# Ledger of designs, part 101: designed miniproteins, single chains, continued (3)

Each design is a single chain, and the fold is of that chain. pLDDT is the mean over its residues in the fold that is shown.

## One batch from the design tools (miniprotein)

Design m11505
Fold by ESMFold2-Fast:
Structure m11505 (fold): chain A 64 residues (1-64)
Amino acid sequence: SLEEYLKIEGVGEKRAKALYDYDVNLKSKAEIGKEYGISEKTISELWEKYLEYIMEELKKIVSG
């Protein structure tokens, strides 16, 4: 859900919506960049932060 992306440090509502459109709605980085007025690099960096967040959550499940 959108709420999951809002849990990521430094990700506000606009960036969370951009991540949701990329991950869930399967929009391209170019389309999101045009719609939200952010660079494809910024979207890639947000996606990397999301993957790091998910990896950390998975470690809690596997290690706990």
Scores: mean pLDDT 79

Design m11506
Fold by ESMFold2-Fast:
Structure m11506 (fold): chain A 90 residues (1-90)
Amino acid sequence: KVKEELKKLFEEYANTDDPEKRVEIGKKIAEIVKKNNLEEFVEAMRDFLEGSPEGLEKLREIVGEDVVDKLLDAWAKVMNKTREELLAPE
């Protein structure tokens, strides 16, 4: 259930160019994370962004491959980067 909701929200975020819709979707994502006490997800995301392959694997374990794929697409769009650039730490 939570995984399906997150996947849908990240996919909607990646596919919208409307700033107002992005804010609304972002709030929904934050609410789901807070409601379901997904601190482990936040930690895994940080590890991944710091260049840890273990972080990416842990994200897949927590939310599944499909959700991680949509998350990467959404984050790349937010950062105005490609997936490849996103995966290479600055």
Scores: mean pLDDT 70

Design m11507
Fold by ESMFold2-Fast:
Structure m11507 (fold): chain A 100 residues (1-100)
Amino acid sequence: MVDVRDLLDEETRERLEELTREYNELEQKYQQLVADNADPKEIIETLERIKEVLEEIKELIEEARRRGQLPEDLADFLLGLIDAEIKRIEEEIKKEKEKL
């Protein structure tokens, strides 16, 4: 499996690794909040943070593509995955807001 991090310069790779760690920590927090039947407001705040991190990852991938660091097909695939995840998060935010 080709690791996209191996294709990026050091600065871009380190930023992507930082954002990926933040995303994973927020997803774990979200899962725990849902399991604990936490306040919908706290769940929404966590989902909004996940969305912000995904948008930053998207911008980073688009910038790496513009700089020629990623093959076009790979960049398009990754951006498609990120867009799908952002839509999932937006749908979950809407569902939680209906509980308020």
Scores: mean pLDDT 84

Design m11508
Fold by ESMFold2-Fast:
Structure m11508 (fold): chain A 71 residues (1-71)
Amino acid sequence: SAEAAAGERAGEVARRTALGAAGLIRRYFGGGEPEIEVEVDGRRAVAVARSGDYEVRVEVDMETGEIRVEI
């Protein structure tokens, strides 16, 4: 369905963005390999990447096209 396809895209965008940001933090500030969790709900997704003391949270909403990143 269109909703399931939008949810999959939201999840992939959120995952890639969170891992990219966590990778940059690791490169400049240290830490281990980031652990990633992704949750998809309808057309929205949340990805959380953690490395040492750092956490990156990315929220993607395919209805609005909004992407929020919190570090």
Scores: mean pLDDT 80

Design m11509
Fold by ESMFold2-Fast:
Order: sequence, then structure tokens, then C-alpha cells
Structure m11509 (fold): chain A 74 residues (1-74)
Amino acid sequence: SSIAEQLEKAVFARDAAALRALVARHSGPEFEAALLKAAQLLVQLDRYDLLDAIIAALREHGREALAERVEALR
């Protein structure tokens, strides 16, 4: 399955650990685009707990600029 499909499955499964693992394993423009779409979906679903898990994982892996972009969707 695509990175986007994996992110969407983790969102619908409400699986913070899966989202953190995907952030740890993936990088690059395709991942960043898919992650931002997943983050927008989390905002639409009022799942700020999962959004915060993504932001924390991005910061843990030194991706502050992407973490700020995700935070801006709030």
C-alpha cells in the first residue's frame, strides 16, 4: 500500500503508535504531502490528540519545519 494509504489507515484506526512509526520511517516530499493531508483529516475529525502525536514525533526526529506546518493546520 502507498504511504498515503498507511497514514489514512492509522488515522481511521486511531493509532497514535502507527502514526509515530510512519513519521520515524518515512521522509521526503511524497511523505510530507501525504502527512499534511492526513493532518488536515485529523483537524476535520477534531482528533487533536493524534495531531499532537504527529507533531511530537516530527520534533523528536528533528523535523521542526514540518511540525510547524502541521501545527498551523490547527
Scores: mean pLDDT 89

Design m11510
Fold by ESMFold2-Fast:
Structure m11510 (fold): chain A 93 residues (1-93)
Amino acid sequence: SVVDDIRRSGEKALENLKNGKPLEFNVSVSDQGLLDTIRSALKFFGKVQGLEVIVNTTLDPSKPPLSYQESVEVNRTLGLELDRLVEEHRSLR
């Protein structure tokens, strides 16, 4: 699922941050709007935090579109993973 992709990417990004490596996010979505939202959020996050973020977000139209509730959960999950990265980055100062 998209939520699982975000959580897995967030965990790996956290480990990469601790090791001074780029933060890599690998997410596949069925909707162009959601893809653009995730890409924009990750790019903005990288710019604001001064971190290198690699965004491997792909459009897979063969997957069923997400419900509104699933889209909300995706955005919430992304926010939580980014908050975790902000806290870790702050602790490395």
Scores: mean pLDDT 81

Design m11511
Fold by ESMFold2-Fast:
Structure m11511 (fold): chain A 83 residues (1-83)
Amino acid sequence: ADAEFAAVVKAAYEEVKPLLEEAKKAAEAGDEKKALELAIEAGEKMIDTLRAAKPSLSPEAAAKADELIEKLEKEIEEAKKKL
């Protein structure tokens, strides 16, 4: 369960890594709005990757994926309110 979930999270992170690097560059340049928009896009893509992987996971790993998706959705909504 833990190793399976960790592998899916790693894959999702690698998928969004270029967006996170662009967000970091925008933040370093003082473009807080662009950094936030890129971070939101990365979060949404990570959720999509987790949802796509969910049917292939054990029930325990799927439950952990659901918890992470819910947390990411809440963080994205809070970030959107700052735009």
Scores: mean pLDDT 83

Design m11512
Fold by ESMFold2-Fast:
Structure m11512 (fold): chain A 79 residues (1-79)
Amino acid sequence: SLSDLIDEGEQLLKEGRLEEAEKVWLQAYELAKTEPVSSDEKNRLLKLGWELALELQKQGRYERAEEIFDRNVEFAKSL
């Protein structure tokens, strides 16, 4: 489910597993575009995306951070 993907992404980010967290976040993002999402799920997915982008930026992965941030902004506008 979307909630399961968000939970997994949050845990991976907490563990510093950035590449895996990014893959799970992208899966959740794509699912959220096609399925009904609750306000809680939307807010959690947006927060996860922002935190992921900040960690990528902190590690010097600027292009990847910008791509995640841009997708996160588009998701916020779409719903």
Scores: mean pLDDT 83

Design m11513
Fold by ESMFold2-Fast:
Structure m11513 (fold): chain A 74 residues (1-74)
Amino acid sequence: MVVALSAPSRVELTAGETADLPVTVTYSDGSTETINYPVTLDRPGTSVFRPAIVDPETGEVLGESDPVTVVTTP
């Protein structure tokens, strides 16, 4: 069972580059797993993402991260 998701509160990347957002999943037994989520943004600016894990069989949201602010530089 997923009990928590954590991700960096802020990530900076260059426009046109792909960066991995490390999302750490904490399970009820105390084990952790890090999932790298690839993000590519083509334009400079600020974007906000909320990573979530959804059960593909039921559609239930198993966990959500706090918002991640992605700042894209030229």
Scores: mean pLDDT 74

Design m11514
Fold by ESMFold2-Fast:
Structure m11514 (fold): chain A 85 residues (1-85)
Amino acid sequence: EEAELLEMIARARSNPENAARLAEEAERLRTEATLEELTARLQEINDTLEKADPEEQAFLLALGAEIQRIGNERVLEKAKEEEEK
């Protein structure tokens, strides 16, 4: 079943409309969002997933994966910056 979820995420990313929407949202989050805002957005996605259509679920899963990636990058970057003396 995990393979099916991964395929749905890939399908959402390959859809031009969803890909553009994902790219715009990811850029906004990468540029403007704090770690707290990224965490809040992930919680909103999790709450919405159970109520969303399969197409929207695929998009939200793809967005969630991007937010996790951005969050991890921000944590690592912030840790590196905080190590500066």
Scores: mean pLDDT 72

Design m11515
Fold by ESMFold2-Fast:
Structure m11515 (fold): chain A 81 residues (1-81)
Amino acid sequence: DSDYQQGQQLHDQGRQLASQGRLRDAVRLYDQSAGYYYQSGRYDQAAQSYRSAALLYRLLGRDDLADRYLALSDYYRQLSQ
């Protein structure tokens, strides 16, 4: 569906921006990607996008946000079981 396709596109764009060192922009795209995956019922993919955002927040020195996004990732991974 279109939400799933948008989730994939945003996740891939986030990965590309992260590889270029554009970490804040990459986080924003991963967060948006997770939202689209959630809307399409793809909880495992939403968890993966949140995990990617969490890792980037840790690199940005935002441990508070990294921990929060890891918790979101774990929650959505449990929903996909």
Scores: mean pLDDT 89

Design m11516
Fold by ESMFold2-Fast:
Structure m11516 (fold): chain A 72 residues (1-72)
Amino acid sequence: SMEDEAAGKKAEALLGKPVPRSDWGTVRRLKEELLKRADEVKSDITGKAQELYQKYGSAGPAALTLALSEYS
């Protein structure tokens, strides 16, 4: 999906680290959910990062970084 690739590549650029192509779809979907819950995410960014890493591995922090870039 072009949307998955765009999300994955943007997250990769923001992190300065490779994001596996297999994670691109997860990064996009997770970013969209995090954007819907901006106030909750912003209230505890560190806790959210740990939760997402536990559930989604490296795709978690990638999606969070991407969502944070779009909140402002």
Scores: mean pLDDT 82

Design m11517
Fold by ESMFold2-Fast:
Structure m11517 (fold): chain A 71 residues (1-71)
Amino acid sequence: APIPAKPGLNADEYLKEGVRLASQGQLEEAIKKFEDALAANPNYSAAWDALGNVLEQMGQHEEARKYYLLS
């Protein structure tokens, strides 16, 4: 996108928001924050790993494996 989704936030802030949401059981909201982190920094291995962990918690082990391979 030509315009950033959230001015003043970086990949680290999105990752922290996602981890907080996941700890509250809001797994789909957590995924969206991890996607925002990856939009800011696609080489952010911590965000790929966090996506894998959330998908595994949702019982999507094959999808989680895919994201672990990217991290």
Scores: mean pLDDT 73

Design m11518
Fold by ESMFold2-Fast:
Structure m11518 (fold): chain A 112 residues (1-112)
Amino acid sequence: DLAEQAATLADLLVSQAFSDLVKKYFSPLSPEEKENAEKIDKLIAEKLEQLNGPLMKEYLARAEEFIEELEKKIEEIKKKYPNDKSKQLKEVQKLRDELDERHAQWAAEVRS
């Protein structure tokens, strides 16, 4: 099922981006490593956007929007609890729960 494949790809992209964002914001990455990560993310997104089909384009757009929301929420967590790693981890776990719920919603939508 093409729609199922598109939804699966979108979920994988969101999951990968979430892991990368957590590492980026909470790991001691060098400025050069951060720049390289951003370039790679943009290149992957650009190449994946070249995949043809209206369903692929739709799910990629949904993934992009959700990734942008996740990045903003992670930045807010970092700003709100800059020196409280326990609070940071707890709030990141809430975002992971939201990611799991959204994936379940997308899967149900495709199977309906």
Scores: mean pLDDT 69

Design m11519
Fold by ESMFold2-Fast:
Structure m11519 (fold): chain A 68 residues (1-68)
Amino acid sequence: LSEETRANLRAAFDAVVAAGSADALPPELRAALQELEKAYIEYLKTKSEEARKRLADAAARVHALLQA
């Protein structure tokens, strides 16, 4: 995984921890976090380049929503 993807994953984790629950987050951010979780599980199972790109995209989406 790239440094950017790792940083985005850590930021997503920190946001959930700070909120105390994913349920406390806005619906759009919760949906993006669910996609990030699916992408991460897919990457762990397949280790494919396509799964890596999907994970990077999902992590970037969560980061963009956290910056809004």
Scores: mean pLDDT 79

Design m11520
Fold by ESMFold2-Fast:
Structure m11520 (fold): chain A 90 residues (1-90)
Amino acid sequence: MAKKIEEGRKLIEKGRELLELVEELRYNPDEWSGAKEPEKLKKKQELIEIGEKVIEESGGALRDLPYPLRAEIYAEELIKKGEELLKEVE
């Protein structure tokens, strides 16, 4: 039971972190496109990879959406899954 609570909280935290990154890309796209910092490059690559997974899971239906928007969809699904896990531990 403790494991489900921990897993649910981790999913919500990861989803919120991804949403924060998506917002940063929306507000400062030029700054992020020119970023040479290893940490920012890794985060940008993570969002791209998540966007690719969303295309695969949708059967190509979401291919026309930009990768930040696809990453946002994935982040919202992580939060929803985490909240569902927490509800099961009533």
Scores: mean pLDDT 72

Design m11521
Fold by ESMFold2-Fast:
Structure m11521 (fold): chain A 61 residues (1-61)
Amino acid sequence: SPLQKKIDQQVAEFREKLRTMSPEERQRLWGELVEEAAATLPLDDFAEFVERVSAVEREIA
């Protein structure tokens, strides 16, 4: 779906950005993304987005 493609792209971009960010910057960006996703994504897509971004955070932390 178009939403899945958008989620895939955002997760990939996020992974690249997080490699160069400080822990404080990552926390701020994480909060902003969760708020934006909650406002713009359907519940099912929001849950998937949160899980995928959490996985990226675990990998980088």
Scores: mean pLDDT 75

Design m11522
Fold by ESMFold2-Fast:
Structure m11522 (fold): chain A 60 residues (1-60)
Amino acid sequence: SPEAERIRRLIRELEQARETLQQQIANETDPQLKAQLQDSVAEIERRIEELRRRLEELER
């Protein structure tokens, strides 16, 4: 479905954003900024999980 395609694309974009942030975290030396980046990753991971659940519901 067009909606399922849109969700899959969004999941891929979020996974790429998460990977980019993880690379930034690996190179970050400021503890406060590192914690903020880790919080951003956690938010992205929650959104990916919600979208995957919605995708499963659409494909049933």
Scores: mean pLDDT 88

Design m11523
Fold by ESMFold2-Fast:
Structure m11523 (fold): chain A 113 residues (1-113)
Amino acid sequence: MLEELRKIINEAIEAFQNKDYEKMLELTEEFVELALEILEKGSEDERREALQLLSDFADELSRLSEDEEISKKLKEISERALEIATDSSLSREEKIEKAKELLEELLEAVKKM
């Protein structure tokens, strides 16, 4: 499952570079769906890795976006995902809720790209 998330990220970045914005959005929706499944059903280690992959995806998109406001929002999502992944004070339920919010914000940012 985590390897599938990495594959989706790579394909989404390639779609963006090829200006295939419809494919990019479709792949981002697939990423969100699979990430949500890992967050709800996965182990703590799998949740942490999914959040790290969310951070990496948002960071790469931030660098590719020519819109400064979208780039800034994606960078914020990347930083918040990493913070949630590494914060030992958050309960499992709090981590899942915050991660779901970030996935929704990612999808909204990609729709505006």
Scores: mean pLDDT 85

Design m11524
Fold by ESMFold2-Fast:
Structure m11524 (fold): chain A 65 residues (1-65)
Amino acid sequence: ASDEQILAAGRALSPAVREAVARAQALAPDAEIRLELEITDTGITATVTAGDLVLTVSISYAEGL
């Protein structure tokens, strides 16, 4: 993927990641929140971990021709 595709996908994924972090904080207020991002050639995956709670959000770059 191009740098432009990665940046655009990151911006599009950002609100979903923010929602996942907020939900994790609400459900596990005493747990440590960890956020991990994996950037690949096909998309971006974000993993939010809070104690026993694991939430994943992913976005693919554009569809193929």
Scores: mean pLDDT 77

Design m11525
Fold by ESMFold2-Fast:
Structure m11525 (fold): chain A 94 residues (1-94)
Amino acid sequence: SMEEIENLALAIAIGAQEIAKILNDPEARKLVREIVQAIVNRDYERLLELAEEFLKYAESKLPELDEENQKKVEELLKKIRELIKKLRELVESS
């Protein structure tokens, strides 16, 4: 399931990029670049670490957002958590 791993990794990166655009934060953009680099390197253990760090960072920024953007980010965070769970199961079984 290398194709499934790659698809999940890309979906995580896309979701993180969408959140980073909403946050408009240099640190969020830096974490997304590191996530993309982990995917390019096929370093899925590093990707999982960075994705978890990104989730914590984005959650910490929720109180700084308006209600509409909070809801959008919360929905994206939920999707990314589900993708991380699936990716972890595949990586740990490999």
Scores: mean pLDDT 88

Design m11526
Fold by ESMFold2-Fast:
Structure m11526 (fold): chain A 81 residues (1-81)
Amino acid sequence: MSPEEILATWEAQLATLEPGSRGHYTLLLMLLHWVKTTELSPEELELLRARLEAIRARESDPRSQAVLDETLAVLDAKLAA
């Protein structure tokens, strides 16, 4: 699956889960791990960053915000390299 397809599937799954639930938080952690362990092109990193920035803007749970902020920081570091 392309990174775009993985993101679309992940975002669709995230939307079916209760905000702040264990399942919602677990999906955010899974994405963070995937970003840390997967080599992505600059185009893929930019696409992912834009989608996560939108998700972060509407997130109200502090634990989920922290995971999203860490994920965005990892993406920014990869884009700067």
Scores: mean pLDDT 81

Design m11527
Fold by ESMFold2-Fast:
Structure m11527 (fold): chain A 100 residues (1-100)
Amino acid sequence: SMDEIKQQVLDLYLQVLGLIQQAMEQASPEDRRQLEQLQERLSQLLVQFMQATTLEEQRSILQEIKTVLQELRDLFLKLGLDDLASQLQSIISQLEKIIS
């Protein structure tokens, strides 16, 4: 159901916020600003996703979320946060199963 999908996406989002928080604790002020910008983009997309009333709208927004998560993973790799990048890749794979 749409409500079950929304709950699954919310749970994944909360996990991503935890990874961003861990990255911020290790980040320089410049890298922290990039992490904050990606977090803000994810927050805006989550609001849009929760307001979506059709499956087509949900799938479109989930694809955008996936793109931002891939950008975040690439940033984690650039910062040498390989373990956080690996955990984020697991979350991306779970999101792809929801989209399918």
Scores: mean pLDDT 89

Design m11528
Fold by ESMFold2-Fast:
Structure m11528 (fold): chain A 55 residues (1-55)
Amino acid sequence: GAAGIAAAEEVIRRAADNGGARAAGEKLLQDARNGRVSDEEALAAARRIEEAYGL
């Protein structure tokens, strides 16, 4: 849904200078758009990516 997509887009925005974080965010964005993850799962995944890469 919209919340999961927004969370993934925020990861990509913050990760502009970090290729690994950007790739993780783009994968999350595709998973959210394709309904492969719920909004709750996408928000949790975005938080994990941000913590892992220090975003």
Scores: mean pLDDT 85

Design m11529
Fold by ESMFold2-Fast:
Structure m11529 (fold): chain A 67 residues (1-67)
Amino acid sequence: MIKLKNPIPEELLPALEAAMAEYDKAVAELRANKDASPEEIARLVGRILRAIGDIVELELQGRRLAA
């Protein structure tokens, strides 16, 4: 699981939980598909990167709201 650097405001928690769940799901699918095609691997890696980006953006929004 991705570990958060800062506490997230309650209004952002549902979006953060959804992004973390998507990350966990994509990682699990990648691990389960050891014989996946290069295209399928690229698609799953893309989902992982997007989920990480969403989590980072929510952390940055949390910092702005806390300031």
Scores: mean pLDDT 75

Design m11530
Fold by ESMFold2-Fast:
Structure m11530 (fold): chain A 61 residues (1-61)
Amino acid sequence: LRLEDLRGVKRSGREVFEALRAEFPDVPAERIGDAVALAVIRHGPEVTGDQALAALRELGL
């Protein structure tokens, strides 16, 4: 599962979480989980990779 495949398409938080973990192996899973949770709070239970990436950058990565 690649992040580019999720950019503009809504996916479950789990799928986006797994894609971000694969793309950013040096980032703690807890930080990626926080970013996905923030995106879900803002956009509902299905989020795009771009929305989760924006949240991750707001959290300092």
Scores: mean pLDDT 77

Design m11531
Fold by ESMFold2-Fast:
Structure m11531 (fold): chain A 83 residues (1-83)
Amino acid sequence: MAAEIAEEAAEFLREIARELAEKGSSDAPLLELAAEEAEKGTTLSLSVAGIAAAVVAATGDPESSRLAREALEKIAEAEERIR
């Protein structure tokens, strides 16, 4: 179900954002935004979530970048399922 897959992507993004926030990372708010957009479960909102995660993947430290790339994979799975 498309909404369920979008919710799973949002939960995954929130978990990553929480881990980064515990470390004091400035990237955490961008991934929180990505999680909120992914939860909406629309093509546009998932695209916005993907852009936010891509920014962290490109500009974050190696750990934030790795987690953001993993988040991008989850967002891509959700987008594929709601097309």
Scores: mean pLDDT 77

Design m11532
Fold by ESMFold2-Fast:
Structure m11532 (fold): chain A 93 residues (1-93)
Amino acid sequence: AIEELREKRKEILRALEKAPINVQINVDGQLLEVIELVERGDFEGALAGLEGLIEYLRHEKERSKDKEVQEGLEKAIELAEEMRRFVERIAEE
């Protein structure tokens, strides 16, 4: 089990608590897929998934007119980039 990735997922979802519910659902689905890919040893697939998630979050931030939602999305981007760096490190070990 990769408990650190599960905790990072919880942190990202917490950052998105004020985001639209469809954004929260889409991000949760993408994070669960990334975790499943890491669990099966598909680090290349997991990293590609995280890159797609980060681009999705950046696009949603640009579309948002709500300052609190934009701040939550920015925090989620930072946390997703931390998760990507974490996956890169474990893939090299």
Scores: mean pLDDT 86

Design m11533
Fold by ESMFold2-Fast:
Structure m11533 (fold): chain A 98 residues (1-98)
Amino acid sequence: SLKFLTEALGDELGALQLIANAGKQGAARGSPEGQLVAARALNKIGKIYYKQGKYETAIEYYRQSIDFARKAIAQGLAEAKKVLEESEKNLKEAEKKL
């Protein structure tokens, strides 16, 4: 049902928001790993909003993901390049829907 789907997506979003917040706290303490955790979680949140047709909201989360990924790369964490590429691709796809 629509209600069940909305509740399930809300639970997933809630979990990802907690992960994103934990990553942001690590990033605030100067952790490139915290920046990577935040970038990955924010990209996944953006994908959920994109699937819901909430393209402007998805764009905001993809932009945040890109920012954290770039900061992780700047601190030498090359693993963040993959999430940067995914978030930039997802951002362009969402912008085309506006």
Scores: mean pLDDT 87

Design m11534
Fold by ESMFold2-Fast:
Structure m11534 (fold): chain A 82 residues (1-82)
Amino acid sequence: MGEELAEEMEKKLEETVRKAIEIAKSKGLEGLKEAGELAQKALDEAAQLARESSPETQKRLMEAIGRAVRRMGEAFAELLAK
């Protein structure tokens, strides 16, 4: 149990990362702030779900959070370098 919720959260994180990158690209530096707020909200929700999950599901969600943070960090660093 919780596997479906973990899968849903992984998809939400991927969708949110994609949306955040699009907002940042469209609005430049101003969009980066908006994108960061959107991403932080999703990361907080995922972290809360992880704390309420079994150890195995928690590990999976924390790994998904780590991947999302890395992907956003890379994209935002690329935008800031311009």
Scores: mean pLDDT 78

Design m11535
Fold by ESMFold2-Fast:
Structure m11535 (fold): chain A 79 residues (1-79)
Amino acid sequence: SGEELFRRYLAGYHGEDGEGGPGAPSLRGLGRKMSKEEIIDILTNPKKYNSGVPDFSKVLSKEEIEEIAEYLYTTFKDK
């Protein structure tokens, strides 16, 4: 699931509730600032956005990337 992928790959940096941490910004309101397609683009082309996240296209399938992006978009839209 997108939540499991988030916990495995991103929660160590952003916190389990997306509150942010040392070296990683808060994810609150992410879905209001960015489309799901833009989130997918960050996860697969992080250097384009000056992002410190790894290129997930190297470690995840397209379907898994879409699942984590959907989780980020929906979960952090109204938080």
Scores: mean pLDDT 75

Design m11536
Fold by ESMFold2-Fast:
Structure m11536 (fold): chain A 75 residues (1-75)
Amino acid sequence: PVAPLDEAQKLELELLKEQQKLIDELRAQGRYTDENVIEETIKLLKKKLKELKEKGAPQEVIKKVEDALKELESL
């Protein structure tokens, strides 16, 4: 039996799964470039930020996504 994840860990794991799927899709499409990865990750993070706010996710998770988005947009 696997130890249960807390709410923040579950949300982080879901985000990592979405990121992996995005990378796999870009590779399958022959569009795996640094520019495409950054652009598509920014879109994913914006979508997830909206979903997290709508669900009333913990502020710590929301801030983590906002910080990641700000870092990527600064590139």
Scores: mean pLDDT 76

Design m11537
Fold by ESMFold2-Fast:
Structure m11537 (fold): chain A 85 residues (1-85)
Amino acid sequence: SATEARLEELERAVLEALEEVERIASPEEAERARRRVAAVALAARPAIEAAAAESEEAGREAELAALEAARRVAEEALREVREKV
């Protein structure tokens, strides 16, 4: 489905951004980036669980929103690392 394809795209985008941070940043900066993404996922869990309890579709939409937020945070972390002097 389009939703499943989008979930896979967003998961890949998050992973690719974090891998690039790991490649160019210090281990400490890479760990901070991973923790920022993990914090977004953790914060989204109650909303995803509540939506999933209502319907599978609502659960998937909540997962999309969470992954979109995670992608933004991962890409922001990568941008911050790239902009360092």
Scores: mean pLDDT 85

Design m11538
Fold by ESMFold2-Fast:
Structure m11538 (fold): chain A 78 residues (1-78)
Amino acid sequence: MPSDAQVRARVRQIVDLVRAGDLDRATALATQLLVDLGVPPDQAAEQARGLVALIRASPSPEQAVANALGAIDSLVAA
């Protein structure tokens, strides 16, 4: 299981990829992060697309990280 620091680092990488326009790599990294956190692969792929969309809709990189971490907490707690 990734530590909180590792989850935050991976979320920052996903945010950087979204900002660079590399949505395919961002979605792949988000899917892998969710799988590593215990989300089933089929659900992880769908939820990763939603996470990338949330990051794209965020007004700043720091807000994108905060929004993504909150979404991941909700997904993993279910």
Scores: mean pLDDT 82

Design m11539
Fold by ESMFold2-Fast:
Structure m11539 (fold): chain A 60 residues (1-60)
Amino acid sequence: MERDEKIVESALEELRLAADHFTREEVQRLADIISAKLREKGVPDELVERLRAETERLLA
């Protein structure tokens, strides 16, 4: 679980940096791609949904 949380936090940091350089639509697309990869690696759905929710807050 700690490992998965660190992966999600790293992904959020990458998405935050991307938000400074890309459009909202591009950042959301990147978040979708990252979320799919995290699910594929076995990261819990709860943490993936947290990533999506925090990305939406970042883009608001």
Scores: mean pLDDT 79

